# Designed miniproteins, single chains, continued (5): the designs that were tried, part 111

Each design is a single chain, and the fold is of that chain. pLDDT is the mean over its residues in the fold that is shown.

## One batch from the design tools (miniprotein)

Design m19856
Fold by ESMFold2-Fast:
Structure m19856 (fold): chain A 68 residues (1-68)
Amino acid sequence: SWEEVLERAERLIDEAVRVMAAHPGTPISARLFELVQQLIEAIGARDLERAKKIIEEMEKLIKEAREQ
């Protein structure tokens, strides 16, 4: 549902900001910044499928960043 997507998005944006702060100037940080911007655009456009896809990419990248 849209409500579930918004809850996941809010949590992931908070996590992404923390990861970017911990890894400044890295390719992972730059990609997370792009994905956060794309997620905000998808939410503004109410594009549920695009938002879900971006959320999946962000979750994968955050996991990779935390393992480095």
Scores: mean pLDDT 83

Design m19857
Fold by ESMFold2-Fast:
Structure m19857 (fold): chain A 65 residues (1-65)
Amino acid sequence: ALLSPEEALERLAELSRRARELEPTDPQKAAQAMELLGRAYEALLAGDRATAQEYIDRAEAVLEE
């Protein structure tokens, strides 16, 4: 199921926080996650919820490794 815009923004905020916390330990992984989250935000602004969800899921996968 697709996230609502509100859920997507909440998820972006959570994952952005996790990426920032990771930056001192693994700056490359943190940067990769932030790039994906930036793409998700651009998709949300364009009204493309499916693309936003895909980038959010990819960022989460990067941060869970």
Scores: mean pLDDT 82

Design m19858
Fold by ESMFold2-Fast:
Structure m19858 (fold): chain A 74 residues (1-74)
Amino acid sequence: MISKDEAIEMLEELAEEVEDPEVREALLRIVEAARSDPSMTVDEIIAMLQRLAKEYPEERERLEALVKELEERK
Protein backbone atom coordinates (compact mmCIF):
# COMPACT_ATOMS: atom_id res chain seq x y z
CA MET A 1 0.00 0.00 0.00
CA ILE A 2 1.43 3.33 -1.05
CA SER A 3 1.35 6.16 1.50
CA LYS A 4 0.14 9.65 0.61
CA ASP A 5 3.63 10.99 1.44
CA GLU A 6 5.20 8.56 -1.08
CA ALA A 7 2.64 9.62 -3.72
CA ILE A 8 3.53 13.30 -3.08
CA GLU A 9 7.27 12.55 -3.45
CA MET A 10 6.62 10.80 -6.78
CA LEU A 11 4.62 13.83 -8.02
CA GLU A 12 7.47 16.19 -7.02
CA GLU A 13 10.00 14.01 -8.88
CA LEU A 14 7.79 13.98 -12.00
CA ALA A 15 7.41 17.80 -11.79
CA GLU A 16 11.22 18.12 -12.08
CA GLU A 17 11.27 15.85 -15.19
CA VAL A 18 8.42 17.39 -17.24
CA GLU A 19 9.31 19.91 -19.95
CA ASP A 20 5.92 21.72 -20.02
CA PRO A 21 5.85 24.50 -17.37
CA GLU A 22 2.02 24.35 -17.20
CA VAL A 23 2.17 20.61 -16.36
CA ARG A 24 4.92 21.29 -13.78
CA GLU A 25 2.80 24.02 -12.16
CA ALA A 26 -0.28 21.74 -12.16
CA LEU A 27 1.68 18.89 -10.51
CA LEU A 28 3.01 21.25 -7.83
CA ARG A 29 -0.55 22.51 -7.17
CA ILE A 30 -1.70 18.91 -6.66
CA VAL A 31 1.22 18.41 -4.23
CA GLU A 32 0.25 21.56 -2.26
CA ALA A 33 -3.43 20.52 -2.19
CA ALA A 34 -2.49 17.02 -0.96
CA ARG A 35 -0.22 18.44 1.78
CA SER A 36 -2.83 21.04 2.87
CA ASP A 37 -5.79 18.62 3.02
CA PRO A 38 -5.24 15.58 5.29
CA SER A 39 -8.55 14.10 4.00
CA MET A 40 -7.32 14.00 0.38
CA THR A 41 -6.87 10.39 -0.76
CA VAL A 42 -4.46 8.76 -3.22
CA ASP A 43 -7.54 8.03 -5.39
CA GLU A 44 -8.24 11.78 -5.63
CA ILE A 45 -4.60 12.43 -6.59
CA ILE A 46 -4.88 9.72 -9.30
CA ALA A 47 -8.08 11.36 -10.63
CA MET A 48 -6.30 14.73 -10.89
CA LEU A 49 -3.35 13.12 -12.72
CA GLN A 50 -5.73 11.36 -15.16
CA ARG A 51 -7.39 14.70 -15.97
CA LEU A 52 -3.96 16.30 -16.52
CA ALA A 53 -2.89 13.43 -18.86
CA LYS A 54 -6.00 14.05 -21.03
CA GLU A 55 -5.24 17.79 -21.31
CA TYR A 56 -1.47 17.48 -22.08
CA PRO A 57 -0.81 14.73 -24.68
CA GLU A 58 2.95 15.55 -24.87
CA GLU A 59 3.36 14.58 -21.18
CA ARG A 60 0.62 11.90 -21.22
CA GLU A 61 3.03 8.91 -21.22
CA ARG A 62 4.84 10.16 -18.08
CA LEU A 63 1.56 11.03 -16.33
CA GLU A 64 -0.07 7.68 -17.21
CA ALA A 65 3.03 5.79 -15.99
CA LEU A 66 2.72 7.49 -12.58
CA VAL A 67 -1.05 6.80 -12.47
CA LYS A 68 -0.39 3.09 -13.20
CA GLU A 69 2.23 2.84 -10.43
CA LEU A 70 -0.06 4.57 -7.90
CA GLU A 71 -3.03 2.32 -8.88
CA GLU A 72 -0.90 -0.84 -8.52
CA ARG A 73 0.51 0.22 -5.11
CA LYS A 74 -2.68 1.54 -3.46
Scores: mean pLDDT 83

Design m19859
Fold by ESMFold2-Fast:
Structure m19859 (fold): chain A 90 residues (1-90)
Amino acid sequence: MAREHALEAARHIEEAGGKVGEGLRELMESEDPRKVALAAGIAAGLAGIVLAVTSLMPPGPENERIAELARRGLEHGRKGVELGRKAAAE
């Protein structure tokens, strides 16, 4: 069912988000600007893909649920990046 696919996608996004957050912390310890730029690019790319896919899907309960879960995931990732930036700026 479409709902099951949406929940599966959300679960994968949450799992990937956790791993990306931990990996981002390790990359922020790196002095290699290329690794930092790559991590930022990956995060931006993923956000763009999620927004584009949601925008192209027909409006409905599935689309609405995916959009809401993706938005929450993006907000958590965004806050993590901002916290890292503030720590580096201090």
Scores: mean pLDDT 58

Design m19860
Fold by ESMFold2-Fast:
Structure m19860 (fold): chain A 97 residues (1-97)
Amino acid sequence: MEVSLKITSAQFLVIAAGVSASLGDLEVARQDIENAVRLAEEVARLALEDPSLREEAIEGLRLLIKQLERLKEKYPQLAEATDKAIARLEELRKELE
C-alpha cells in the first residue's frame, strides 16, 4: 500500500516536471525529478525491509524509468537531470533483484 502511494506520487512528480519544462521552469522541473528519485529511494528501502513488497517496487521503478526516458525525449534540456535519475533508479532496481 505505502509502496503504491509513493510510486504514484513519484509518477505525478515526473508529469509535473514535464508541465514545468513546457512553461520554461527548468529549475522547478529538476526539483520535481529529484523529489521523484527520493520517493523511489523510500520505495526501495521499504522493499528491502519487507521482501513481499519487492515485486511491486521493481515494477514501480520500471514504470518510473520509462516515464523519465519519455520526459528526456520530449525535453532534451532536462537530459542531465533525467539521466542521473534513471541511473539511480536502475541501481535501486538491481539491488532489489
Scores: mean pLDDT 88

Design m19861
Fold by ESMFold2-Fast:
Structure m19861 (fold): chain A 79 residues (1-79)
Amino acid sequence: SAADAALQEALAVLVRIAREAYEEASKLEDERERYEVLLEAARRARAEAEAILADFPEERARMAAVLDEDIALLEELRA
C-alpha cells in the first residue's frame, strides 16, 4: 500500500540518520557533546519522518510517539 511504502521510506531515513549520528558521536570524547549530537539527529529524524508520513496521520502519530520517547530520553541524558 501507499502507507506501507511511505512507512518504509521513513524507516530507511531514520536508519540513515541514526547511523550517521552514531558515527559522529563515536568520534567525540565528551559524553554531553555525544548526547547533543544524538538529540539533534533525533529531532531532525522526527521532522523528516513527519514530512514523509504527512498524508498518513495514523502512521505519522505512531512514529512521532516512538521518536518523542527517544527525544525525551536523550534530553534527560544530556542534562
Scores: mean pLDDT 87

Design m19862
Fold by ESMFold2-Fast:
Structure m19862 (fold): chain A 116 residues (1-116)
Amino acid sequence: AELPSVDELAEALKATFSREELPALEARAEEAADALIRHADLAREAALLEEAAVVFRALSRVRLSYGDIGGAMRMLARSVELEVLARNPELRPVEPDPAKVAEARATLEEILALAR
């Protein structure tokens, strides 16, 4: 599927989730990103890290829209880390776990689908 822009996803997230719901959403996104970093075959699945990076950039924009600079900076740092790892798979040798990658993919697809 076509990847939504950061601004489109940020708008969709802000329309769907209240400020109070953001910590739970961020925890789900971080769990998915951690699973991808640990278990994804980055030579074949680097696109999943790029999708996760877009999610974290969108969360950063949502936090910034509420004046939460600290939250925005945390989400932006995660996005940058994911982009670096997607382009440099040698920096983190992975332990392949297709089931964990599938769970992470499902979480990211659920979040990205909000921008449709």
Scores: mean pLDDT 83

Design m19863
Fold by ESMFold2-Fast:
Structure m19863 (fold): chain A 136 residues (1-136)
Amino acid sequence: SKKEIAKEFMLKVAEVLEKYGAHPKLIERIRKLVEEFYNAEESEQDKVLERLAFHLYQALYLILLDKGLPEEEARYVASEVASIIYEFVKLILEGKFTKEKLENLKARLDRIAEQYPELKDFVEELKKIMEEALKK
């Protein structure tokens, strides 16, 4: 189901964040929110996804600070990446997903990697798990 694809994708995002140094307590909270999302009624799913996007933002922000990005740049990049992940999940759930929309989200990630080359491997890994989510 679309909800199962979204759950699997978000758990893979958590694995990538853990690999790149996200705090264990933030990863635990993200995984808990993914389970809350999966068990939520359709009317409550958006609220859980908004909370999940916020925790993804926090995890990314702290990773980027640890990588030496200035606070303002870390906030910008974390916000943009969390937004891309949120939009991708929403497209899956709403059945509005297309290859063109995926390529647009990937282009936004590529712009981040161009501006911050130190994030290139992270961006490539995120793009791979997005592509894998669509093969099912």
Scores: mean pLDDT 87

